Designed miniproteins, single chains. Designs and how they scored, part 25

Each design is a single chain, and the fold is of that chain. pLDDT is the mean over its residues in the fold that is shown.

## One batch from the design tools (miniprotein)

Design m893
Fold by ESMFold2-Fast:
Structure m893 (fold): chain A 60 residues (1-60)
Amino acid sequence: MMSVEELAEGVLELAKEEGIDLRELTLAEVKELIKKVSGEKEVSDERALAVLRRALELAK
């Protein structure tokens, strides 16, 4: 399983490539980005929130 740090970096990179503003994403959209980066089929709300919060910190 990928770490929150690895997923946050991957999600941030994918969002930059696709021109997506992470601040405008719903939790469901964050889960879909995590699935694209990790290949995971199921993503919990807690995991998605942790990844989003970390990606927003890295984007500063």
Scores: mean pLDDT 81

Design m894
Fold by ESMFold2-Fast:
Structure m894 (fold): chain A 76 residues (1-76)
Amino acid sequence: GFAEEAGRAFAEIYGLPELSPEVALQVHLTLALGIGQGMDPETLAEEVRRLLLSHGVPEELADRAAQKVAEIHRAR
């Protein structure tokens, strides 16, 4: 599903061992809610980017994660 694919994208970018369970859960909840509400890929990506930045993820990695979220969401 979209949430699973997006979760894998984040893990690929900065690795699972570096993500706290709380951050991972919040990302998955944000994706699940946004996808369920029919958010467009760009809006969903921006929300995830802001979430990651609020948890101290570097801007470059947060931007790449947001780009992958938009790509995965567009894929259906």
Scores: mean pLDDT 69

Design m895
Fold by ESMFold2-Fast:
Structure m895 (fold): chain A 68 residues (1-68)
Amino acid sequence: MEELLEEIRKLQEEAEKLAKEGKVLEAVIEKQTKVLELMIELGEEDAEAALEKLKEQIEKIKKNPPAP
């Protein structure tokens, strides 16, 4: 369990690094999606809802990014 949670954390850090390095946002979304899929497999009841919410929020941010 802890090993799986650590893998999730590493995937989250990779997504953050990709975003910071100016990589395509779709690559970041893919990493974050994998994180949530692993959380669903771990038995997190809210992970499925979080996955859908995450995709929706990221699309909204792409449309109208926050001010600097």
Scores: mean pLDDT 65

Design m896
Fold by ESMFold2-Fast:
Structure m896 (fold): chain A 86 residues (1-86)
Amino acid sequence: APSPEAVARVATFYGAVAEAAESLSPEARAELERVVAATHARLAALLADPDATEEQLLAVIRAGAEAVAEILRKHGIPVPEALERV
């Protein structure tokens, strides 16, 4: 089972994404949704793997957060501080 720290980081990521999505154009939102869906698919695959490590889960969440931050910067949207701390 994921640690409380891993659970908190996942919650922080999705919370920051939801907050950012409220300010996006339709085009930016579609790009964000693709990155979030890809991150979710990677997490789901790891959660289905009994040999997956917490380090792998955290790495996927951090990579997702970086990709989301890049989309926000590309579209001139301020990056939530919470997303930078994932």
Scores: mean pLDDT 80

Design m897
Fold by ESMFold2-Fast:
Structure m897 (fold): chain A 72 residues (1-72)
Amino acid sequence: SHEKAQQYLLEGLDLRASKDYEKAVEYFDQAIELDPNFALAYAALAHSYYFAGDYEKAQEYFDKARELDPSL
């Protein structure tokens, strides 16, 4: 459900703030699995790939996020 997906996104963001990056990515993936149309979860994942230097994957996830929510 979207509500549960939103909870995973928020927990993932908290984990990232506490520098638990591996778990943060897992939570973003779970948010997307529960709600494949969750634009903010794709944006969070895109930022992770961009920071890691994987610009091709970052671009793909940013494009998906903008496709779902053009205001991003």
Scores: mean pLDDT 83

Design m898
Fold by ESMFold2-Fast:
Structure m898 (fold): chain A 73 residues (1-73)
Amino acid sequence: ADEMLAGVQKALEAIRNAKNDEEASKKLEQLADESTNPDVALILRGLSFIARKYGKEKAAEWAENIIAELQAA
């Protein structure tokens, strides 16, 4: 159940450690491919798309919002 929270937290760390939008998107795609949970993989691919189209800062905002919602549940 905490698998989604752990996955998105790891994704947020990868986004923050990325030097640019392309690196953030690529790292998120790699994390999605490595995920054994299809729901986690789907969210990570969504964040990769956001990083590529709207920038890594926007992807980080979305990841932070997802983490906040999961922690409130």
Scores: mean pLDDT 85

Design m899
Fold by ESMFold2-Fast:
Structure m899 (fold): chain A 84 residues (1-84)
Amino acid sequence: GAMTRVRIRARGPASDANREALEEMVRELASRFGLDVLPRGRIENGEYILEAEGLVGPEDFPDVRIERQAPDGTVEAEARAERL
């Protein structure tokens, strides 16, 4: 395919401290994959969920998962890449 779709999702217990940690994790992953997109945030069932998606060049990327201990609980982020 001509392009690769990268999807990033970060989630954790909803708090201001965890929100900052999740935003940092999404920025780190977006930078790693060459994505210049703003994440979208929502709160669902007591979790803050941040998502970002975009298209990059025709490259194969490994799936990445990061887990971090944040002040108000464990936060996680993953990035998945799919060639189009």
Scores: mean pLDDT 80

Design m900
Fold by ESMFold2-Fast:
Structure m900 (fold): chain A 55 residues (1-55)
Amino acid sequence: SLEELWRRAEEAARRAEEAIKAGDLEKAREYLLEEAALTLEIMLLYLEKKVEELE
């Protein structure tokens, strides 16, 4: 669901922030990429829903 994807993105963002605070740039990068991928998926699903709504 869309809500599930949002929660996963929030968790990835949180882990990225924790990694940044710890100075672990490698882990921070991995979590930021995960957040970006999840956010893109959310945006694509949102656009699909809006296109169908306009029909």
Scores: mean pLDDT 82

Design m901
Fold by ESMFold2-Fast:
Structure m901 (fold): chain A 88 residues (1-88)
Amino acid sequence: ILDDLVRPNPLLRELLEKTGETRETLTVQEILASIYLYIHNEGLINPEDPNVVDVSDSLLGELLGVDEFDLNDQEALLEAIFKHSTLV
């Protein structure tokens, strides 16, 4: 699953471009790495609880359909990636 090649949709592409990823297709693992980089660069981690990511009014929040999520919930991120990409 992490080695699956996918083509991101426009919303996921917009997030990836903010991390410097401009490739048409990426592995799920590469997209996960870019999402974590996005979280870090935008300062979305709650300073009082490092397991909570506040994604309200962010591109990541739009992708996940939530206002916050658990940073350790990799399954939620995987679901969002497949929802917003096409398997190659």
Scores: mean pLDDT 80

Design m902
Fold by ESMFold2-Fast:
Structure m902 (fold): chain A 91 residues (1-91)
Amino acid sequence: MSKEEFEKELNRGVVLLALATAKEVVRQSDLDPETKERLIEELDRAADAVAQGNYEEAIEHLKRFAELAKESGLTDLARIAENARKLLEEM
């Protein structure tokens, strides 16, 4: 395996872990059920896109998630989504 292939697989794993962590934080938040469902849907779509190698699609879902998270007062989750987006942009 090339160094670049290894780094891409590592970045993919880090992104998927970050998305799973963000999803758990959303589930444990005190947000309205409808807002939680919307945030989780964007995270699930991003994770599915990453798993399929559709990084441009994943970036768009992460962007929507970050905007929704920021509007909901979850600025830390918006930051996690932006960091995940940056890793995908390097792939």
Scores: mean pLDDT 85

Design m903
Fold by ESMFold2-Fast:
Structure m903 (fold): chain A 55 residues (1-55)
Amino acid sequence: SSELERLKEEVQRLVVRLYLEGKISVEEANAIGKRLKEVKTVEEARELKEEVLKK
């Protein structure tokens, strides 16, 4: 869905921002990116976004 795609893009932007700010490692960024590819639902995307925001 367009909402799922938008949320995935938001998570990708958050991961890049956190990496550039030195808040996560390259290994952590790669792990989140892998998880993001496995996300199939809007609910899963929102949960991942909330998890990433806690970093």
Scores: mean pLDDT 85

Design m904
Fold by ESMFold2-Fast:
Structure m904 (fold): chain A 86 residues (1-86)
Amino acid sequence: MSKAEQALELAYKAIELMKQGKYDEAAKLMEEAAKLAEESKDKQLLQGISQTSRYMSDQAKKAGDDKSAKKLQDISDYAEAQAKKL
């Protein structure tokens, strides 16, 4: 499995964890997905991770999980910055 495929699998797992309200666990998987996407040099995947992480940050904030919301926002900003370098 390629690093890009691994990143995509982790992102799907993170979305499922978010649906369960497990925002801290979802944030950890999204951070790993962003790193794998950067290593694969996949600009489109990094953009997708950035957008998804921002959406998840908004959901975490609405749920009252400000700590996970901040982590997800940082992941979104990181992935966007890495995509701009490609």
Scores: mean pLDDT 88

Design m905
Fold by ESMFold2-Fast:
Structure m905 (fold): chain A 77 residues (1-77)
Amino acid sequence: SLEEARKIVREAKEKIDKIFKENPYEGFGEITKIYQEAVNKIKEILDDEAERRRLVLELSQYASDKIIEAFKKLKEK
């Protein structure tokens, strides 16, 4: 359902934030894993293509921003 898909997005964002709080320098791979698992779950439970694309794009942008932040920290000596 749409509500379950929105819950998956919210919980994925919370997990990504927790990883950054607990281990900001090593979180790159874990953020990618959390994103991929959430996207797969959304695709399995949500048949509405427009809403699925919207939620996947929202999570994709959020995860990409966090991945870029983690990557930038990894480039610091």
Scores: mean pLDDT 76

Design m906
Fold by ESMFold2-Fast:
Structure m906 (fold): chain A 56 residues (1-56)
Amino acid sequence: SEEEKKKAIELLKEVEKKLVEILDNSPTREEMREKVDKLRDELEKKTGEKIERADE
């Protein structure tokens, strides 16, 4: 559906923005990994979909 597709695109854009902010603010790989893992976990909870196995 167009509405579902639009919501997915908006979600992807927000994810990308957050990833860019993480990379910009946290150049340390360790911090980036932790923040990325948290972001993925949050997305799985919001969408109810399983993403790649991050933080079993």
Scores: mean pLDDT 69

Design m907
Fold by ESMFold2-Fast:
Structure m907 (fold): chain A 55 residues (1-55)
Amino acid sequence: LDEKIRELAEKYGVSYESLKAAVDEIRKLYPDATEEEILEALREFVETGRLPKPP
C-alpha cells in the first residue's frame, strides 16, 4: 500500500505525508475497506479534493 501511495503522490504532485494522512482518514470512515478500495478513494480525493461519502 505505502509504495502505491508514494506513486500517486509523485503522479499528482502532492506530498506522500498528505496522502498517508488521507489514507488514515479513509480507514476511519471505512474500517472494512480493502486496500484496492482505499486506493480508489485516494485517487478520487487527489482528483477532487474531497473524500468519498459513506455508502
Scores: mean pLDDT 74

Design m908
Fold by ESMFold2-Fast:
Structure m908 (fold): chain A 94 residues (1-94)
Amino acid sequence: SAVDLLEEFGNAVLEFVKKNASLSNEELRKKGIEFMEKKRAELIKKYPEYAKLIRSAYAIFVQVLRDSAKNNDSIEETIKKLKEVYDKLLEDVK
């Protein structure tokens, strides 16, 4: 389902950020985007019917990482912002 797909993608992104909390904001942005590009490609290949949804979620998550790096946000603030956009994406597909 769309919900299950967004949960898989969103949880993978949140887990990546928590696991890489020791990285600088710029390294987190760079490596986080690389991780999300790989995950986006994997999910689109596995579930091509959700390609538009996957690309939309990717764009939103990438924007959070870019904005957090630009603003020099704490890891806690970055996680909070990611969770907020993730929760909104889930609400939009309920």
Scores: mean pLDDT 86

Design m909
Fold by ESMFold2-Fast:
Structure m909 (fold): chain A 72 residues (1-72)
Amino acid sequence: SKEEAKKLLEEALKKLYSDPKEAVRLAQRAAQVASELGMDEAAAYALAAAKEIQDGNLELAKKFLEKALSLL
């Protein structure tokens, strides 16, 4: 659901600096849920955020998570 995708993105933002590995998992799951709902732009930003977290670019990841959330 849309509410599930929002919760996953909000939790990813909360975990971003304290638990980046969990933030990646949450962002990837949010992308899957958004994609299943046809929200392709939100899914793309969530997936991009996960990649930036993996690369250690947490500032950019935060912006992408916030953008994904704004598109839901």
Scores: mean pLDDT 88

Design m910
Fold by ESMFold2-Fast:
Structure m910 (fold): chain A 97 residues (1-97)
Amino acid sequence: PPLLVEALRLVAAGDIDGAVALLERAGRTDVARAVRLAAAGKTAEAFALISDRNSDTLAERLEAWIVQMAMSEPAERQELLEEVLALLEKLQQQQAS
């Protein structure tokens, strides 16, 4: 979903507050909370909030990637963003085939 990709880009850019606000407006309050916890270095608590996700839908995968991005060191976030965007493009190409 475009909104979750926007949240991912905001986290990658270090705009944690912007990403959290966007996720909360979208009703993704647990993801927003996990992002706050991850950004504060509380990775175990952040992971616990999303541990039941990551596989069923593209939206759930994006939610997990957003939290993983927030858990990552700032220097690693741009590389992770590029990897996720490449995977999304590949998935779109497979659906178009």
Scores: mean pLDDT 77

Design m911
Fold by ESMFold2-Fast:
Structure m911 (fold): chain A 89 residues (1-89)
Amino acid sequence: AEERLRELAERVAELGGEDLEEVLEAARRLAERIGVEAAARILELIARAIEAELAGRLEEAERLAARAAAVGAEALGDEELAAKFRELA
């Protein structure tokens, strides 16, 4: 779980041109709030969204970002917010 979270944080940092330590710290803080599995799912969706954006697929990027937001809202117990983000996915 922790190894997968680190691998995904490294992927997000590489794709987004972000500092690895900042992304890794954000990923650790997210995992503390919502659990490692949900945090890993969010990072995977963010990485895919960045890849889609870099390829010019803006609608796919927006859909993937909405899915990541829905996972986060659901993990925090905000079912109404999760449902709204799923409508955008």
Scores: mean pLDDT 81

Design m912
Fold by ESMFold2-Fast:
Structure m912 (fold): chain A 74 residues (1-74)
Amino acid sequence: MKELTRQAALKLTAGNILYVAATLEDKETAIELLKRAIELYEEARRLAREAGDKELEEEAERNLEKAKEKLKEL
């Protein structure tokens, strides 16, 4: 459980870094960074679910939806 929670948190953090980077880049680069952030958030959500960490799962889900909405704006 502890290892899955750690991996989920790390992937969530990596996704957040790419999301922020996407806000600073041109459209083409932003699209690629957001797609990577989405993949990381989906993995974080899956790992958090497997770990039984509902709070982390919900955070990953919220961030996933934000990244998807941002991608639709581009």
Scores: mean pLDDT 86

Design m914
Fold by ESMFold2-Fast:
Structure m914 (fold): chain A 55 residues (1-55)
Amino acid sequence: SAPPSFDESVDKQLKEFKDAGMSQKELDEYRDAVENGDVDAVQKLIDKAKQRKKK
C-alpha cells in the first residue's frame, strides 16, 4: 500500500465537511483551493467546518 497521498487527505476532509453539513459550494471551494495551493483558503474552510461541528 502506498503512503497517504494529498488526494487521499483531500477526500477525507471532504467527507468530514459533508458530515459537518457543509454545502456543495464549500466542498468545491476546498477542492479549488487545494488545486491552486491556496493555503489561506484551505485553512478558512477547515476552520468553518470545525465551527459547524462544534455547534
Scores: mean pLDDT 75

Design m916
Fold by ESMFold2-Fast:
Structure m916 (fold): chain A 65 residues (1-65)
Amino acid sequence: SKMELIEEGKKLLEEAKKALEEGDYRKAFDLAVKSQMLFLKAGDYEGALEATKLAAEALKKILEE
């Protein structure tokens, strides 16, 4: 259901944030991208935007290494 997609998206986004804080940028990027896809499938554009911003932040960190 749409609600299940949003709940899973939020869980993955929270895991992505923790990975980013821990310096695991590749894991943060992967989790944020998966979160974005779930939010987009659910039509939750605010969630998708938040996930996109975190994915971009993680990618920037990867490219700076």
Scores: mean pLDDT 89

Design m917
Fold by ESMFold2-Fast:
Structure m917 (fold): chain A 101 residues (1-101)
Amino acid sequence: AAADRAELRAETRRLAEEMGIPKEVYDRVLAAVDAGDTAPIQAEVLAGNEDARKALIAYLRARNLVHARRTGRYSPEEVDERTRQMEADLDAAIAARKAAA
């Protein structure tokens, strides 16, 4: 829903700003997600763009927080754990791509 997208975008901006990520970087992540294709962002992360990696993690955390808030199913600790697991999965995928390249 449009309201869900607006909340997700607002939460992503808040987290990205708290992490000191440039607006142009997290805007690119949000645009890639909206397009259904995160491959360009994944390529930036693989190329060593730490801001792109952090912005993607901020988006994933925002998605978990918005979902928890709307469903009432997840504790703050569960949101933190899910976000840590997603970050670990992303880092493992990046390491595997680097090893294969």
Scores: mean pLDDT 79

Design m918
Fold by ESMFold2-Fast:
Structure m918 (fold): chain A 83 residues (1-83)
Amino acid sequence: SELEEKIKKLEKEIKKIKEEIEELKKKLEELMEELRKADPNDKEKILQLIGEILRVIGEIFDLELRLKKLEKELEELKKKLEE
């Protein structure tokens, strides 16, 4: 069934995005810990870390928005398969 193939492809993409979000969350925790341990007089390092933290937060936000859209699509396709 073409519908079953679409569901499987979408489930695989959702799983990949969830894994990417978890990896980014771990990276965010590592960057926040590095910022906590940074020398408060090393302004260049602090600004660089803040920049990386903000970038990673943005990437997580974009992936979570994409995840919500794909999960909604999956629910709609599963409902259509049950009809």
Scores: mean pLDDT 88

Design m919
Fold by ESMFold2-Fast:
Structure m919 (fold): chain A 56 residues (1-56)
Amino acid sequence: MTAEDYIARIREAAARGDYAGADALLKEASVQLSKEEVEAVVAATREEVDRLRAAM
């Protein structure tokens, strides 16, 4: 998957309240993507990531 694919999937999972799925996708992105791509994913999904952290 590309960075854009991960962004779309994380946003969809979070919109459904599937924070476990969103977290799993973010972990996959951190392994599969370059540092720059991961930073782009995190920046684009910041609100979703912040909600994940609040829920934990």
Scores: mean pLDDT 77

Design m920
Fold by ESMFold2-Fast:
Structure m920 (fold): chain A 55 residues (1-55)
Amino acid sequence: MSKTTQNLVALAKQLIEDEGLSREQALALVRDLARKQGYSEEEIEEILAAVEKEI
């Protein structure tokens, strides 16, 4: 996993654990952030799969 993907996994965990967001809300925010950072849809799917596995 790239450092950027690891950072997005950590962000999703923080959003759920510290901010009280649902899994769906955290995944939606990670998807939107990754898209804005210029990741391809394929890379976004891999990031979301990694996040979902870790949360």
Scores: mean pLDDT 79

Design m921
Fold by ESMFold2-Fast:
Structure m921 (fold): chain A 92 residues (1-92)
Amino acid sequence: SLLEELARAARELAEAVAAGDRERARELAERIAELARRLALEEARRLGLDVSEEEIREGAENVREALIAGLKEPEKLAEALREQARAALEAA
């Protein structure tokens, strides 16, 4: 499922951040933003919500920017990502 893929990507991002691998962390942040965009589209469709493609893209870009900004405090970002990965797996 997309939630399982998102949880795996979040865990991998936490590991990359903890290891100081900035290039891999940026790649994983972009992957997480894309997975979040796809999940938002599926959820909107399931709920019958009329959300614009632009609003979904903006949301995904905000996620990407937040993750990149979080790289300034890598330990806090890694902890938050591990918690989110666990929550996503429990929801899947």
Scores: mean pLDDT 75

Design m922
Fold by ESMFold2-Fast:
Structure m922 (fold): chain A 113 residues (1-113)
Amino acid sequence: MKSEEAFKLTAEGYALFEQGKYEEAIKKYEEAIKLDPNYAVAWLQLGEVYYKQGKYEEALAYYLKAAEAAGDEDPVLRARAYENAARAAEKLGKDELAEELREKAEKARAEAL
């Protein structure tokens, strides 16, 4: 795992995302994840790109991977990932899942304090 390289690739991906170059942004985030699968920010940003494209099923999956990658080490990012996953679940009409994910986000926020 190479967190510095993953950080750089994720930053490059975000710049492409801000320019509306979604396919190029996705490739940069995928490269970051390949170098460091535990770099939760890259998973979170990949979810955001799919969410912006209206691909809510894919966005939900990547947000959940971001929460998993954040783990116990980063409860703040884990909470953010669950909240974003809840938003994607709501877009899919999965209201019960969205409620469950918001409860997980609240618990993660309580851990962070």
Scores: mean pLDDT 87

Design m923
Fold by ESMFold2-Fast:
Order: sequence, then C-alpha cells, then structure tokens
Structure m923 (fold): chain A 62 residues (1-62)
Amino acid sequence: RKEIEEKAERIAELYGVKKEDILEVVERYERGEISEEEAAKELAEILGISVDKAKAILKKLL
C-alpha cells in the first residue's frame, strides 16, 4: 500500500493531478468494485491520456 502511494504521488506530480484521485481508483480496483478496464478508463479521464496508457500506468502502480 505505501509503495502504491509513493508511485501514485510521482504520477500525480507528473500529470498535475491529485494523488487522492489516483488512489481512489486503485483502491476500488483492489477491492473488486470495478474491473481493470473501468479503472483504466477512470485513470485515463483523470490523467488526460488514452485508456491503453492508463492501463499501463495501473499495472505499474500495482
């Protein structure tokens, strides 16, 4: 969890977004509330990138 927070903070700084927005998506995915595809779509919207790039970032966070 703490390593995920560190990775999320670095990504948040790079893209100019809030770390909490990234962590909320990751937490919902880890709890099984949303699918990997849904998590990637939400991250894509938050970061302003493609779903494919967001999926790669999600895998890097985990």
Scores: mean pLDDT 81

Design m924
Fold by ESMFold2-Fast:
Structure m924 (fold): chain A 94 residues (1-94)
Amino acid sequence: SLLEEYKKKLAEDPDNVEALKGLGLVYFLQGDYEKAIEYLEKALSLKEDAESLALLGLAYAKLGDTEKAIEYLEKALSLEPSDDILREELAKLR
């Protein structure tokens, strides 16, 4: 599974950004938003990118943390201003 492949990559290199982002996405899709947040925050600490910021914001929204959701989605939108889907998700929280 992708989960086991990414976990193996992290066991070999704890700072593997692609594996951290991949685990964040896999846990998000499984509905484990707390684990998704753990891996995405670690990925963002190593390399900031709009996709990780957007996914982190959506994970916080799923947990009901609207303030953090808005903060991260606004940061993601600042990096990708033409993302209409992200703009629409942010508008739903405002």
Scores: mean pLDDT 86

Design m925
Fold by ESMFold2-Fast:
Formats: sequence, structure tokens, C-alpha cells
Structure m925 (fold): chain A 58 residues (1-58)
Amino acid sequence: SETVDRAQELSLKVNEALSTKSEEEREKIKEKVEKVSMTGNAEEVVKKLEEVLEELGV
């Protein structure tokens, strides 16, 4: 539950950060997140979202 809540919080932060980015960057990040989401592993999703936020400078 805590891991799922963390993933949701990070997803919102990623969406907020992406609102200021180019279409190319948004598509790139969307692809990375969707790929991890397909695994169904919340811990992997959290880790990937944290990596994405680091990449976006957040």
C-alpha cells in the first residue's frame, strides 16, 4: 500500500514536470514509465519514477 501510494505521488510529480517539457521529452518519459508499468511491480515503478524525476531535474 505504501509503495503504491508512493508510485501515485511520483506519477503526479512526473506529470507536473512534463507539463513544461517538449513533446519529444514527454514521449520519451511516457515510454519509459509505460514499459515499467506493464511489469505490474509497484517497487519497480517507484524506482523508475524516481530515476525519471532525477533525469528531469526535480
Scores: mean pLDDT 77

Design m926
Fold by ESMFold2-Fast:
Parts: C-alpha cells; structure tokens; sequence
Structure m926 (fold): chain A 86 residues (1-86)
C-alpha cells in the first residue's frame, strides 16, 4: 500500500521528531520520501505494510482527540492522512 501523511502547523521541534521517525522507518526497510514546506511535512511510504497503515490511522485518531484536525482518505491501495495541529 502507498501511505501519504501530511502534517500541518508544525513547530520546529515537531518537524525534527517527524524527520527522525522517517529515518527510523527507512532503517526498517520502508521506501520513505520526506518533503518539508515551511510548517508542513509530508511523509510518503510506497511499500507500507497493513500494520503500519493501521498504526498511523490510530495515531491520527488519537491526535484528533487531542485537538488536531484529521482527514483520512482511502482510494484503492492509497491511504492519505492529513493532520493539522492546533
């Protein structure tokens, strides 16, 4: 599956944490692309496992409960998660 996660309204600390998370995913053998645009960061994973996708959906739902705006779209083999922090 292809997983695309876009984070918006990020602090510099949150961006660093997400870049480190992406590095760890690459070390685990995932095909990961990271794009940074100001306070936005997109992580694209071309070979995401079902377990990784479910885990990221659950994490996004948890962030929504903490006040973030979350949008999840499933289109065939592609899952897109958009997270906007308060």
Amino acid sequence: MTLVITFKNLSEEQKKELIEYAKKLKERGYDVKVEVKGDELTITIENASVELVIGEILRAIGLELDGAKVEIKIDGDKVTINITFP
Scores: mean pLDDT 86

Design m927
Fold by ESMFold2-Fast:
Formats: C-alpha cells, structure tokens, sequence
Structure m927 (fold): chain A 65 residues (1-65)
C-alpha cells in the first residue's frame, strides 16, 4: 500500500503534520479499518481541532461503526 507507506515515512520526519494524519486515516477508512482510521483522525484533531476534512471523515467513520 504505497500511499500508507509514503504517509508513514513523511510522519516519521514531521509527526506534527495534521494533514498527513488525515491522509493516513482516509487510507485506512478506504481499507475498512475503521479503528485505525478513528485513531489517526484523533491525532489529526489534537494537532488541528478546526480541520474540516478531519471532522467530515470522522463523521463518516462513526456512521460506519
């Protein structure tokens, strides 16, 4: 899974990037891994609580559970 690998490598260098955490959450959501998607969305929202994309994706993840 190339996108997940690239995002993980990026976050090893810049763990404070909320956009990259949202990207990881989206990739795991696409794979049906709702628990990991939720975990990474929480990290993104801790860094940027006003992130609209993270909030929208969080709602989608919660509706699928």
Amino acid sequence: DEDIRLLQEFLERDPDNAEAWVGLAREYFKKGDLDKALEYLKKALELDPDNEEAKKLLKEVEEKK
Scores: mean pLDDT 80

Design m928
Fold by ESMFold2-Fast:
Structure m928 (fold): chain A 79 residues (1-79)
Amino acid sequence: ADKKKEEVKELAEKAKKAIEAGDKEKALEYMKKVAEITGEMGEAWYKKVKEMLEKGASKEDIVELVELGEAQALSLLDS
């Protein structure tokens, strides 16, 4: 559990930094890796982040979505 939690935290942090830098490709790469760790929940989170990036949502809104998904993923891994 701990190794997956740390990996999710690192990937979410990298995704947020990529979003802030405007690097959509890197952000989606990190989010896809989170989906691989967390399954269906991470897949839904990845899809939503991808949709928001494609629609040109604000960086603040997308970072908030990443933070919410990170919290959900960490909660799932604690269960």
Scores: mean pLDDT 79

Design m929
Fold by ESMFold2-Fast:
Structure m929 (fold): chain A 75 residues (1-75)
Amino acid sequence: SLRRKRIISLIEAKRQVEEILKAGGDLETAEKVLEKIEEEMEREGITEEDLKEVEPELKKLEEEREKKKKELEEE
């Protein structure tokens, strides 16, 4: 569904911005982007049930993100 894809996109975007904040890069821009993402998540009315429904798909995306993170950490 459109809403499910929107929820997944927002959660993934938030996770990416949180990783930037943890890494200490682009803090000013990342904070503004995170605020916008949180506003959109609130506007969408994302609930705990929505999170549970998308959890399997998010887990797959998280595994890909962690793989990419490890690749980027290798010099």
Scores: mean pLDDT 73

